# Ledger of designs, part 28: designed miniproteins, single chains, continued (3)

Each design is a single chain, and the fold is of that chain. pLDDT is the mean over its residues in the fold that is shown.

## One batch from the design tools (miniprotein)

Design m9015
Fold by ESMFold2-Fast:
Structure m9015 (fold): chain A 118 residues (1-118)
Amino acid sequence: APSAREQALAAWEEFFATVLANPRDAALVAEKRAELLARLAELLPEHADLFAGLLDLVTQILEELKDDPEAAKKALEIAHRTFAELLELIERGASREELKSVVMKGVNEINKVLEEAK
């Protein structure tokens, strides 16, 4: 059977494909975000707050960069990379402090894109 990490990555990839195809459909994105959060909380409940924070950034990217699709893609790519790195660290048994560090790194990179787009 697929590991929790493999299932979480697959669920995130499906969500990301939906976001990239429908970036202005706020209702669809919100519905799929809620479904992904529920699935991630089932698979990796100890880290649900970190995933919620990263998904909040996806919502912020789509709202703040709605008129700048190239900057939105760049910021979304950083969020995707951050999620993949977070899952690898979880599988490795990294400390919660290390997990928070990788999320903060992604947040800082995304905020730089948001500032440069102003």
Scores: mean pLDDT 84

Design m9016
Fold by ESMFold2-Fast:
Structure m9016 (fold): chain A 65 residues (1-65)
Amino acid sequence: MVDEKEVKTALGEIYLALGREDEEKGFYEGAIRDYEKASQLFEEAGDTELAEEARKHAEEVRKKM
């Protein structure tokens, strides 16, 4: 059985990967949304380090706009 925090970490990892894919394709608005979702999910899971990583990626993408 997977606990709620583990589910949120897994979802955060999925959104982080989607954000990276969108960023690579130049879809910056989509990348920012996905990175922000990943950061939120990681924070809810208590994964502060991953949440910070996702936030930094979102900020980097904003600089490209």
Scores: mean pLDDT 83

Design m9017
Fold by ESMFold2-Fast:
Structure m9017 (fold): chain A 55 residues (1-55)
Amino acid sequence: MMTRAQADRFVAYLRAHKIRVSDEAIAAVAESMRAAGMSDEDVAATVRELREIGA
């Protein structure tokens, strides 16, 4: 994920297709978002949404 808009689209895609995401994949996504310069708050919100899809 290179931008917040791309992260939002990725979460929307996973939610629409009901794709379960592992904890390892969520951690990798979080690191990718931090590397892209996203705020800790935006990263935490995306992680929460991904965990809700995978729960």
Scores: mean pLDDT 73

Design m9018
Fold by ESMFold2-Fast:
Structure m9018 (fold): chain A 57 residues (1-57)
Amino acid sequence: SANLEAAKKAIDDNREFLLHAYRTDPARFEEAVRGIAARYGVDPEEVRRYIEELAKE
């Protein structure tokens, strides 16, 4: 969906911050996931999965 594509672009633009939070600060990571999901009107689980897939690369 267009909203999910926009969310993924925002994640890519903030990749370094989000991957750092994912690895080192679970509370900050959960805050960021909720914020992106709310902003783009997408499922927080889709936001989380996309960042987790980036972390596996």
Scores: mean pLDDT 86

Design m9019
Fold by ESMFold2-Fast:
Structure m9019 (fold): chain A 66 residues (1-66)
Amino acid sequence: MEEELEKAKKEIKEILDKYNLPEEEKEQVMRLAERALEGISKLPEDQREKAIEALLKSVETLAETL
């Protein structure tokens, strides 16, 4: 469980670094992502995988528009 959330957090940081976002925007997106991951951690295992995938895609879309 903790490994999945930690891996997702690393992947989010990698996405933000890939799009070269300003540090302030990276921090804001990371705070939102961490809050979302806390909610996801309370979901059943099957739903957590899909929620993490959706979160990663949302972060990538946001990074493209910033």
Scores: mean pLDDT 78

Design m9020
Fold by ESMFold2-Fast:
Structure m9020 (fold): chain A 64 residues (1-64)
Amino acid sequence: MPSSDQIRTVQSFFSDQYQRYMNGDITMDQFMDRISSFSQTMSSDSRSIMDDMASMFMNIAAAA
């Protein structure tokens, strides 16, 4: 299980990039690329959380 600090770091990064995407500052492709790049700097535990968040985002985007 990742630590609370790791979860918060992942959520903060995801939230920041998601806001940039919603504001039109970056495309979905750029958003996904940034998430993937960030996940490569993380432990495997934190990378799992990032992948889950990315999947949830993709489901929301597909439904919208």
Scores: mean pLDDT 72

Design m9021
Fold by ESMFold2-Fast:
Structure m9021 (fold): chain A 69 residues (1-69)
Amino acid sequence: VNEDAPPEERARLVKAWYDHLETTSPAALQALPPEVRELLRKAKEAYDAGNFEEAVELSRQADRLLAEQ
């Protein structure tokens, strides 16, 4: 758990990373496992809805799944 940055800032970084992938490497997004893509999509939706804590948690789950492969 990282308390150095508020959830809003952490979620903003996650969204920026996701937007970068969509813009520069949409094929890389499609190459991710479906479960990881779904978690990242839900994280972006949570950020857009103002649910920053949920956005951070969903992105963390996606990172864990990637690390397990």
Scores: mean pLDDT 70

Design m9022
Fold by ESMFold2-Fast:
Structure m9022 (fold): chain A 63 residues (1-63)
Amino acid sequence: MTAEEYIKLGEKAYKEGKYAEAAYYYLEAVLLDPENKEAWANLAKVAKKLGAEEDAKYFEELA
């Protein structure tokens, strides 16, 4: 899978309220393409939904 494919899977999971699954897909996307600001922004967004505020702040700085 490409980073773009993982971002699409994460977006689908997020829309379904599956935040842990969305976080998994966004993490795979940033591991494949660490410069993908959209993936970091989406990871920050889902981290907030999971209550991981410190992680969300860190990910927002990378977006």
Scores: mean pLDDT 84

Design m9023
Fold by ESMFold2-Fast:
Structure m9023 (fold): chain A 60 residues (1-60)
Amino acid sequence: GPLAEEALALAREAARLHAQGRYAEAADKMVESARLLEEAGDLEGARRAFRGAQVLRSQV
């Protein structure tokens, strides 16, 4: 659905930012993706994305 598609687009943007060493910005995109996944009812995907953001934040 539209929320899951937007969450995937944000996750792809986060991957590009991570590849550029822009960890704080990548983490922000992962948090936004996680929130959309929660709204879509994908609680496992959201939890994984939030954890990914926490790891990225630890690299800043």
Scores: mean pLDDT 85

Design m9024
Fold by ESMFold2-Fast:
Structure m9024 (fold): chain A 58 residues (1-58)
Amino acid sequence: ALEALLERRLEEARRAGAVDEAEVERLRRELREGLEALRAEAAKSDTAYARAIAAALA
C-alpha cells in the first residue's frame, strides 16, 4: 500500500539521525488525513475503478 511505502521511506531517513522525530510524526498524521479524504472520495463511486483506487491507498 502507498502508506506503507511512505512509512518505510520515512524510517530510512530517520536512520540517518538527522530527522526531527516530532516533524516526522506530524507529517505522518497529515498524510493519513489526506489518504482518508481520498478514500472517502473513491467510496462515493460504485465502480470497479474507484474500488481499486481505495484498495491501493489502504
Scores: mean pLDDT 69

Design m9025
Fold by ESMFold2-Fast:
Structure m9025 (fold): chain A 68 residues (1-68)
Amino acid sequence: VDDAEVYEALLRMAIALGDYETAVKIAKEALSKGLKIDPELMEEAIKRAREQGREDVAKEFEEILKKT
């Protein structure tokens, strides 16, 4: 399994659990390794974080999306 697939799976799990802080860390690690992140997944994370009032992590996901 490619590292990208592992990071995508972990990222999806963190978002599903509402653990946005962990999701941000996973996404940043993936980018630091030169791995691509699905832009649609980042858009979903931004939407969910904002719905929960987590503008802090929504802004972090926006920054990550700009790098993908």
Scores: mean pLDDT 81

Design m9026
Fold by ESMFold2-Fast:
Structure m9026 (fold): chain A 64 residues (1-64)
Amino acid sequence: SSLLEEAKRLAIEALDALAAGDREKFLELSKRLDELYSKLSEAQQQELLQFVDEAVAAAKEKLA
């Protein structure tokens, strides 16, 4: 769905902001992501969480 796609894009942008040390941008994106998350179905929420976990794992592997 378009909401799930937008949430995934926001999650990546938030992770990028966090990696860049941009706390203000991270907080803004996190707030918007939380608002979208509440509008997702349970299945979409689970898919988003798995997507974020995989993105974090990939970022951690690049830093190792």
Scores: mean pLDDT 83

Design m9027
Fold by ESMFold2-Fast:
Structure m9027 (fold): chain A 58 residues (1-58)
Amino acid sequence: DGLKYAKVNDAESSTGKAAKGGSADRPESGAGIAEGANYAGQTGKLSGSGSTGTGTGV
């Protein structure tokens, strides 16, 4: 469940970042794609961080 908690917080943070990245590189049309990538990236980032939950096996 640590994964769940971290994912929820990361999702909220990613939303803010996605808006910035989308605006810098692409307009609103890019935001949808960037958000999709962030969803997949969140799992990877959580695993990469992996210090506080699960990640020792990743």
Scores: mean pLDDT 46

Design m9028
Fold by ESMFold2-Fast:
Structure m9028 (fold): chain A 57 residues (1-57)
Amino acid sequence: LTDGQIAKIGKAVLDAYEAGKSDEEVIQTAVETAKELGVDPEEAKKLAQRILENLKA
């Protein structure tokens, strides 16, 4: 993953979380963003889960 791809996926996760989306919907948003960027959905899911853990810590 490039730093730019991580930043775009991270922004999508934060925007969805701020909009009041559920954890499942936030992860789904990250996966869809990753597909648009040509990124593996599994990597996007792991990144979204780590961001959510940090937001809740």
Scores: mean pLDDT 81

Design m9029
Fold by ESMFold2-Fast:
Structure m9029 (fold): chain A 62 residues (1-62)
Amino acid sequence: VLTSEEVVESLRVISEYYKKAKEELGEEVADKIAQELEELLRQGASAEELRKAGEEMIKKAK
């Protein structure tokens, strides 16, 4: 189970990738990426795993 500190860091990572995706790819794609990252967090993904997934999703969407 993730600690409160780990959850806060993970939410920060999701927010970071949402903002980046919105700037580069637009709001619709950013919303989709954020939803996928939030689902990974619900499944217990760490901040490191979310960073990797976020980078991959943005790269594939280009």
Scores: mean pLDDT 80

Design m9030
Fold by ESMFold2-Fast:
Structure m9030 (fold): chain A 66 residues (1-66)
Amino acid sequence: SSIRKEILRLIGEILRIIGEIFDLERKIEELKDSDPEKVKKLEEEIKRLEKKREELLKKMEELSKK
């Protein structure tokens, strides 16, 4: 069904976002003592990705009720 395809697509997007957040957190750990301005930008990117993840999770929950 189209709903099942959409749920699987959303799961795939959520997993990709989780991976991106882990990569960014690793970069922050490497840069935290040398480049605080770059760390701040990476932290802002993580917040953007976390918000996107929450929106996708809400969409998935709404679709699973159908």
Scores: mean pLDDT 85

Design m9031
Fold by ESMFold2-Fast:
Structure m9031 (fold): chain A 72 residues (1-72)
Amino acid sequence: LTPEQKEILEEIVRISRETGEIASKLPPEEQKKVIEEVTEITEKGVESIEKGDYEKAREYLEKLKELKRKVE
């Protein structure tokens, strides 16, 4: 991994974890929706990094940050 790849991956993992922790305090139905969305965005972000599409990876990172803001 390049330093740039590592940095974006670390951010994606960190935000996913933080969002999941916040979601754990939500009602079960809401929690399930948030966890499913976090998982989908995270998987697509990681895939983008692996393919070298850094612009796409940053878009998914921003979507993940927006999701976290909505549940805070």
Scores: mean pLDDT 82

Design m9032
Fold by ESMFold2-Fast:
Structure m9032 (fold): chain A 69 residues (1-69)
Amino acid sequence: SMEDKKKAEELIKKGREYLENGDYEKAVQYFEEALKLVPDNKEAHIGLARAYAKLGDSKKAMEYALKAQ
C-alpha cells in the first residue's frame, strides 16, 4: 500500500543514517524492516549490500547488490 511505502521510506532513511554513522548492524535491521513492507525496494537492497559489505559478509553483500539491479 502507499502507507507501507511511506513507512519503508522512513525506515530506509534511518537505515542510511545508521550506515553513515558506522552502526552497520542497526542499518541492516532498518533496511530488513523496510523490505518486509516493500520486498522489491531497490534502495533497501542497495543499503543492505553496503551494510553487509561493511560487516565483512561478502556473500550477502553480493546477493543484495544483485537484487538491487
Scores: mean pLDDT 89

Design m9033
Fold by ESMFold2-Fast:
Structure m9033 (fold): chain A 74 residues (1-74)
Amino acid sequence: MSKEELELKKEIKKLIEEIEKILKENDIPENLKKRFEELKKEFENEPEDLKKLLLELQILEGVIQLYLAVKNVT
């Protein structure tokens, strides 16, 4: 593996752990939980595009954070 690929894998793993903690500590909609499980499974099956997977996980985290922010206002 390249150094860049190793760093991407570390960042993805850390983000997966952060999202799992949010899902465990908060009442999150099943569709977002299902999307997370799909992305986690993709990572476990050696994805071809690590950078794309990282971006998809970052987007999901952003959506979860927005959902929690809106839920707290409503």
Scores: mean pLDDT 81

Design m9034
Fold by ESMFold2-Fast:
Structure m9034 (fold): chain A 75 residues (1-75)
Amino acid sequence: ESQQLADLKALIKKLEEASKGASPVQKTLLTGQKYYALAQYYYLLSKKDPSFAEKAKEYEALAKELFKEYLALLS
């Protein structure tokens, strides 16, 4: 739905803004969350236009990598 897409766009903007004042560890987590939200956004777009499916997969992979980095930074 258009509301779900609007909510994801708002979340992406909030996560980007929150990262500006964050510590390096928190910035890694917030960037991972932003890429995960982008993956969901492009996944929803891919339901109507399959060309967006590859971007959804790319952002999902980037989010997973950043979450792994975040866990490593906690050790």
Scores: mean pLDDT 84

Design m9036
Fold by ESMFold2-Fast:
Structure m9036 (fold): chain A 70 residues (1-70)
Amino acid sequence: SMLIEEAEKLMEEAQRLGTLGVIRQDKALLEEAIRLYEEAKELFLKAGDEEGARRAERAIKSARQVLESL
């Protein structure tokens, strides 16, 4: 599915930005990573991929916890 492929790309981009945000202690990068994870979750849900959506949700929760600690 093209939607799942697009969602996976957003997940990888969000992970890269999230990692960079932690290293640089940059809240804006973490906020951008969270937005990309939210977009990925929507695409997984639209594609009917409940497992992908749950994975995106866990990533959002983790990134938000990191953002709160900065």
Scores: mean pLDDT 91

Design m9037
Fold by ESMFold2-Fast:
Structure m9037 (fold): chain A 74 residues (1-74)
Amino acid sequence: SEAERIRALAEEALKHLENGDYGRAGMLTGMAAIEADLSGHEEVAKLLREAMTALSNGDVEKAIELLKEAIERL
């Protein structure tokens, strides 16, 4: 399902964040946001875009929080 695909991308992004691989985490978060937008998961897409903004600002803790919230709302 579309929700399972978004979840898998977001969970992989979270794993890369926990390992300090911010580049891969950002890429996967962006892919998850695009999939969420295309499938009409508007609130999840918003949370994932906010996670990308947090990452661009170096706020890893906020990015982890937002990714986990996005996963919970799927």
Scores: mean pLDDT 88

Design m9038
Fold by ESMFold2-Fast:
Structure m9038 (fold): chain A 84 residues (1-84)
Amino acid sequence: MKVEVKVEKLPDGSYRITVKVTTEDGSFSIELEFVSRLGPASTTVAAALNIMVELAPHLSPEEINRVVKEAIKAIDKAIKELEK
């Protein structure tokens, strides 16, 4: 499974987060986009919850757990890079 994360800091200080998930055979792909006006830690938690809710109808609990772990790590790193 492929997980691609993009985090952008908007002019108002908000974060725009895009998460794209694709199965290894390419048969299923979903792109999630949301904007968070929360602080860095709260943004990461909100992103994890949003990913879980959106993927629950499509993926197994083990696949969701793997996607969430990869996305959280990527989001946290991207936010830290944007802050400095």
Scores: mean pLDDT 80

Design m9039
Fold by ESMFold2-Fast:
Structure m9039 (fold): chain A 78 residues (1-78)
Amino acid sequence: GGTLAAIQGRADEAIKKAKELIEKYGEDNPEALVILGQAYHLLGKLEEARKYFEKAIELDPNNLVAKRLYERIKKELA
């Protein structure tokens, strides 16, 4: 769904799942960092989203999804 409540619920669930992945696999899990970045972007927390995508790119330079989302966030913050 595209309602604000549905977006908030989806973001909260993704953040919880990603944090659980980081606790299990460590802070160097690029997939968990991408999930966090997407969740914070959905919440409008652009600086937080940028940090997660940037860290994901540092850990996995071939992650095209993270690179694309990072560029979008940079344009929104400019």
Scores: mean pLDDT 79

Design m9040
Fold by ESMFold2-Fast:
Structure m9040 (fold): chain A 100 residues (1-100)
Amino acid sequence: DEEKFKKEAEEKIKELEEKIEELEKKKEEYEEEAEEEREEAREELRWARENSELPASEQAGRVLREVGEMAGKLVEARKAEREKKKLEEEKEKILKEKEK
């Protein structure tokens, strides 16, 4: 039944589009959080320069912590991007089957 297949395909496409949009939003949120952590790393670096009397290991530790948090957010953003690409490929496959 072509009409039943068409309806099921359209419902699946709509579901995938909604999930793709959600993943795009999550990616943007993680990228924004990474930018905030990058600014914190800059502030920690400035603090370390102004407090040069402190052990170098303590100064480096503070900067490395913020850089680590930034890297973590960027990894999550990349994970969301990869999941989005997989769903986009699945959507394209369904669209091609619908057009045949």
Scores: mean pLDDT 79

Design m9041
Fold by ESMFold2-Fast:
Structure m9041 (fold): chain A 115 residues (1-115)
Amino acid sequence: EEELRRYLPDFEVEFETSDGNPDLSPDTLATSIKVTVRLRSVYRLNEKGELERIPLDLEETIEAKSDQPVPVRELVDPVVAKLRELAEKYRSMGLEPLADFLQRVADALRAAADS
């Protein structure tokens, strides 16, 4: 609600496969899948009760690879695991909005691969 606006993250997610196909079709053959997450800044309430802008300029890239073309569903599991690992890392750093977003991305990739 109103508290969510005190944490105004500017983040972006890009999704790429080795064949240049942007669609996460579970049966599409690929040799790699790549997810890039970017966060420019976040607003956080400090110990004095003041809203503070934290510039991060953070970029994280997660990539899964195979020696042979395999269905994209086979490459999703390691990416989902890394996204969950990053979500836990950022949650421990107090970047809860970013952590929650990374968990949602992981859940969406899992659901798409299982379809």
Scores: mean pLDDT 68

Design m9042
Fold by ESMFold2-Fast:
Structure m9042 (fold): chain A 80 residues (1-80)
Amino acid sequence: EAEEIAERLRRAGEEEAARLAEAGLDEAAELVRREAEEAAEWLRRAVEEGRLSVEEARRLAEEAIERLRGETDKLIAAAE
């Protein structure tokens, strides 16, 4: 389901944003949350419009989640 895939991506974004906020990177947390929300909405619409299969959307969401985690790790490491 498109909404389930979108919710998974939003949840991952919230988790990474929480990590950034805990590190004192509130602006980065805001950007990550916004980026995840925009990506989730795009995936949902693309599946609903028939531009992506559910399987492809799941793969793209997994890739986006890994990218968000990697970006979070780099930002936290760079915060010193």
Scores: mean pLDDT 83

Design m9043
Fold by ESMFold2-Fast:
Parts: sequence; C-alpha cells; structure tokens
Structure m9043 (fold): chain A 94 residues (1-94)
Amino acid sequence: DKSKEILELLSTLLGVDEEDILSHLEKLKEKAKQTNGNSESSLETLELLEILHELAKQGKVEEAFEKAKELAKSSSYSDLTLALLEGLKKILNK
C-alpha cells in the first residue's frame, strides 16, 4: 500500500510529522489569508494538499495521484508542487 509513502512524502515536504500535516496546513492557510494578492494560488494549493492528505490517509492512492495532477493543472507550479509531483512519480514507478 502506497498510502504511507504519500504521507511520508507530505511530511518531508512540509517539514512536520505525519500527524501534524493537517494542523500545519491550517496554519499556512491562515497566513495565506492575511497576505491577499499573491495568496490566492497558495490557498488553492493548500486546500488541494488537504484533500490529497485525506485521500492518502483513507488509502485511496489512485485518487490521491489524481488530486496531485489537479494541483499541477489548476494552479501555477510552485517549488512545493513540483517536489510533490516528482515524489509521487517515484512512488508510482515503484
């Protein structure tokens, strides 16, 4: 099951423990709301990361990969989004 590998990837990319991913994303969303203008794409990315985390936790690994593709499609690429996609490609190719 690749669910744990996705959670480890998110943990590594966000620099927090797996159990803290959701609370860390909530804090980032609050900060993004305070910096209007350049923050809309950040909020969309963080919301999609929350959905990806929830799907991964439920073992819905295929849906998690589809949400990662949606991240790339719906928002401009950020360093975090690129690192996430590269990590997910490596997990998929295993």
Scores: mean pLDDT 71

Design m9044
Fold by ESMFold2-Fast:
Structure m9044 (fold): chain A 60 residues (1-60)
Amino acid sequence: VHTLRLEFESEEAARRAAAYVNERFPDTRAEVEGRTLILRSSGSVTHAIGAALAAIGEGL
């Protein structure tokens, strides 16, 4: 299991990223603590990071 912590500009951004990861990547669980996104993956953590960054990029 891989655990990563990613800090975002806002709590709303972190929540959007978490929702996207949880919807699209079943082997990865995303949790939000303030502006920090915590990713716990049983597989590829790089894939989960890519998904989180893509979610933050939506609407830019």
Scores: mean pLDDT 71

Design m9045
Fold by ESMFold2-Fast:
Structure m9045 (fold): chain A 56 residues (1-56)
Amino acid sequence: SMLSEAEARALKEEALRAVEEGRLEEAQRIGTLLSATGHDELAREVGEAVRRYKEL
């Protein structure tokens, strides 16, 4: 709830990098934080990236 838009975008980038590196639990943790702070669209993008990785 204290995250700025810039901070939320930076966390999304960190989560997407975590997905690329196979760190899915970290990416899901960041996604949950984004959703909890009202950044639902960014959280959705992280969740989609995690799902796509699991289908590889």
Scores: mean pLDDT 85

Design m9046
Fold by ESMFold2-Fast:
Structure m9046 (fold): chain A 91 residues (1-91)
Amino acid sequence: MITFGDVKEVIAEKLNIPLENIEFLKDGKVLPDDTPLTSEGRYTLVINGEEYEVDLTGKSEEEIVDTIVNAVKNYFGLSDEEKEEMKKKLL
């Protein structure tokens, strides 16, 4: 079972930023790192104080991972290969 903490670690390593500079929020509240990935709606991903909205509604675990990693890829200019490396680390 993948957690939001697992996703934070992969993002931190790929972007070479401190883990503490990455947070997931739901309804303005920080999610604990041991929270399982869920399709319960919209989440906010915070990276270096910048907020990014991710809509996880109705998605499978694999689709949730793809959605989050694709958002990181698009905002930080990562390659498709780097996106696939992040996904392989989580799945």
Scores: mean pLDDT 80

Design m9047
Fold by ESMFold2-Fast:
Structure m9047 (fold): chain A 86 residues (1-86)
Amino acid sequence: MKLVVTLTGFSASQITAYALRAIGYELEGYDVKIEIEGDKLTIVIENADDKLIQEYLDLAEQYRSQGAQVTIKQEGDTLTIEITQP
């Protein structure tokens, strides 16, 4: 399954930390692409498994509980998670 995660309104330190996490997944054998533009980070994982999907869903729920806007959408074989900080 393809997983697309977009983080918007995050600090430079948070963007760096999540980008490094995604690079860590690449070292574990996932097909990862990362794009950083200002306060926006987009992570694309072409071969996401249930474990990795759950890790990002847990992250989304954590941020939702802290007042972030979270949108989760599945279209065919693509799951999109968008997290926008308040």
Scores: mean pLDDT 86

Design m9048
Fold by ESMFold2-Fast:
Structure m9048 (fold): chain A 61 residues (1-61)
Amino acid sequence: SLDEVLATLPPEQRTYAAIFYQEVVEYKPSEEEIEKGKAVLLSLGVPEEHVEAIVEAARKE
């Protein structure tokens, strides 16, 4: 689940990941904006597998 993925991240990365998830759910941004958000999370050290899981969870809402 999203909560399990977020629980594995350090607090700072968790905060950014949660904000990104909410923005995708609420605003349905373009694919370009989603890719930018993914790049930011990757640059912060969030594993690619977790970034993909967050995006997939957000798309299902």
Scores: mean pLDDT 79

Design m9049
Fold by ESMFold2-Fast:
Structure m9049 (fold): chain A 66 residues (1-66)
Amino acid sequence: SEERIDLIYKMLLAEHKDDPELQEKIREFYEKLKTKYEEMKAKGVPKLEIDSFLDVEANKYINYLK
C-alpha cells in the first residue's frame, strides 16, 4: 500500500539522516517505487502481487545500501 511505501521511505531516511547524498538517492528510489506502484495499480494488477513485487524491490535496495 501507499502507507507501507511511505513507512519504508521514512525509515530509510531516518537511518541515513547524516548522509544528504544518500538521502537524495533514497528519495529517487522512493519516487520510482511510487510510480511503479501507481502504474501496476492502474493496470489492475492484484494487490498481493503489487505488494510482493514492491517488497522484493525494497528489500533488494535495502540490502544494496548495506
Scores: mean pLDDT 78

Design m9050
Fold by ESMFold2-Fast:
Structure m9050 (fold): chain A 72 residues (1-72)
Amino acid sequence: MEKALELARKAAELVKEAARAYAAGDFETAEKLAKEAEELLKKALELAPDEEAKEELRRIVAEAAAEAGAAL
């Protein structure tokens, strides 16, 4: 699960970067970063051993999205 957690954390970072790009009016960069984050989360979920692990990975990304929204 170490690799899955690493991918989920990278997805979380990209979600925060996408939110910052969106706030700056760079919608093209925001969309690209959001798509990359989604793809990394999908890869992390593929590596997850069970549904509980998948839920944890989804929470990591969702928490980052919530924090990014609160910072805007």
Scores: mean pLDDT 80

Design m9051
Fold by ESMFold2-Fast:
Structure m9051 (fold): chain A 70 residues (1-70)
Amino acid sequence: SMEELKKEMLKLIGEILRLIGEIFDLELELEKAKKEGDEEKVKELEKKIEELEKRLEELKKKLDEVEKQL
């Protein structure tokens, strides 16, 4: 139903916004780590950001599929 699709859309939007916030926080930590010259932390944070960006792309694709059904 349209109501079920709208609920799924809102859930996906909420997950996307949460994930964007998490990526933003990690980007701030990455800038700090780069300024401090902490090469190991830079590598760790870059890997985490890459994994979250991949997850974000997957969620955006799911959102697009739900929107096409509305």
Scores: mean pLDDT 87

Design m9052
Fold by ESMFold2-Fast:
Structure m9052 (fold): chain A 78 residues (1-78)
Amino acid sequence: MAKEMGELGLKQAEEVRKRLEELRAELEAKYGPEGAELALRAVELLEEAARAYAEGKVEEAEKLLKEAQELFKRANEL
């Protein structure tokens, strides 16, 4: 059922949230605080692009993917 699948999704979201906290610390150590913020923003855009693809919004997903790639380039160049 949709509700039961939603509950499974919430458990996965909690696990992803913990991994994102760990990723923030790793990115800050690698890129510094400014680069870490850019890289994390890029990850958020990748998640939005994945959702857009799942919803069949291909054009929106492509725009989000391109924005994420630009942010990763900026983080790497910082």
Scores: mean pLDDT 70

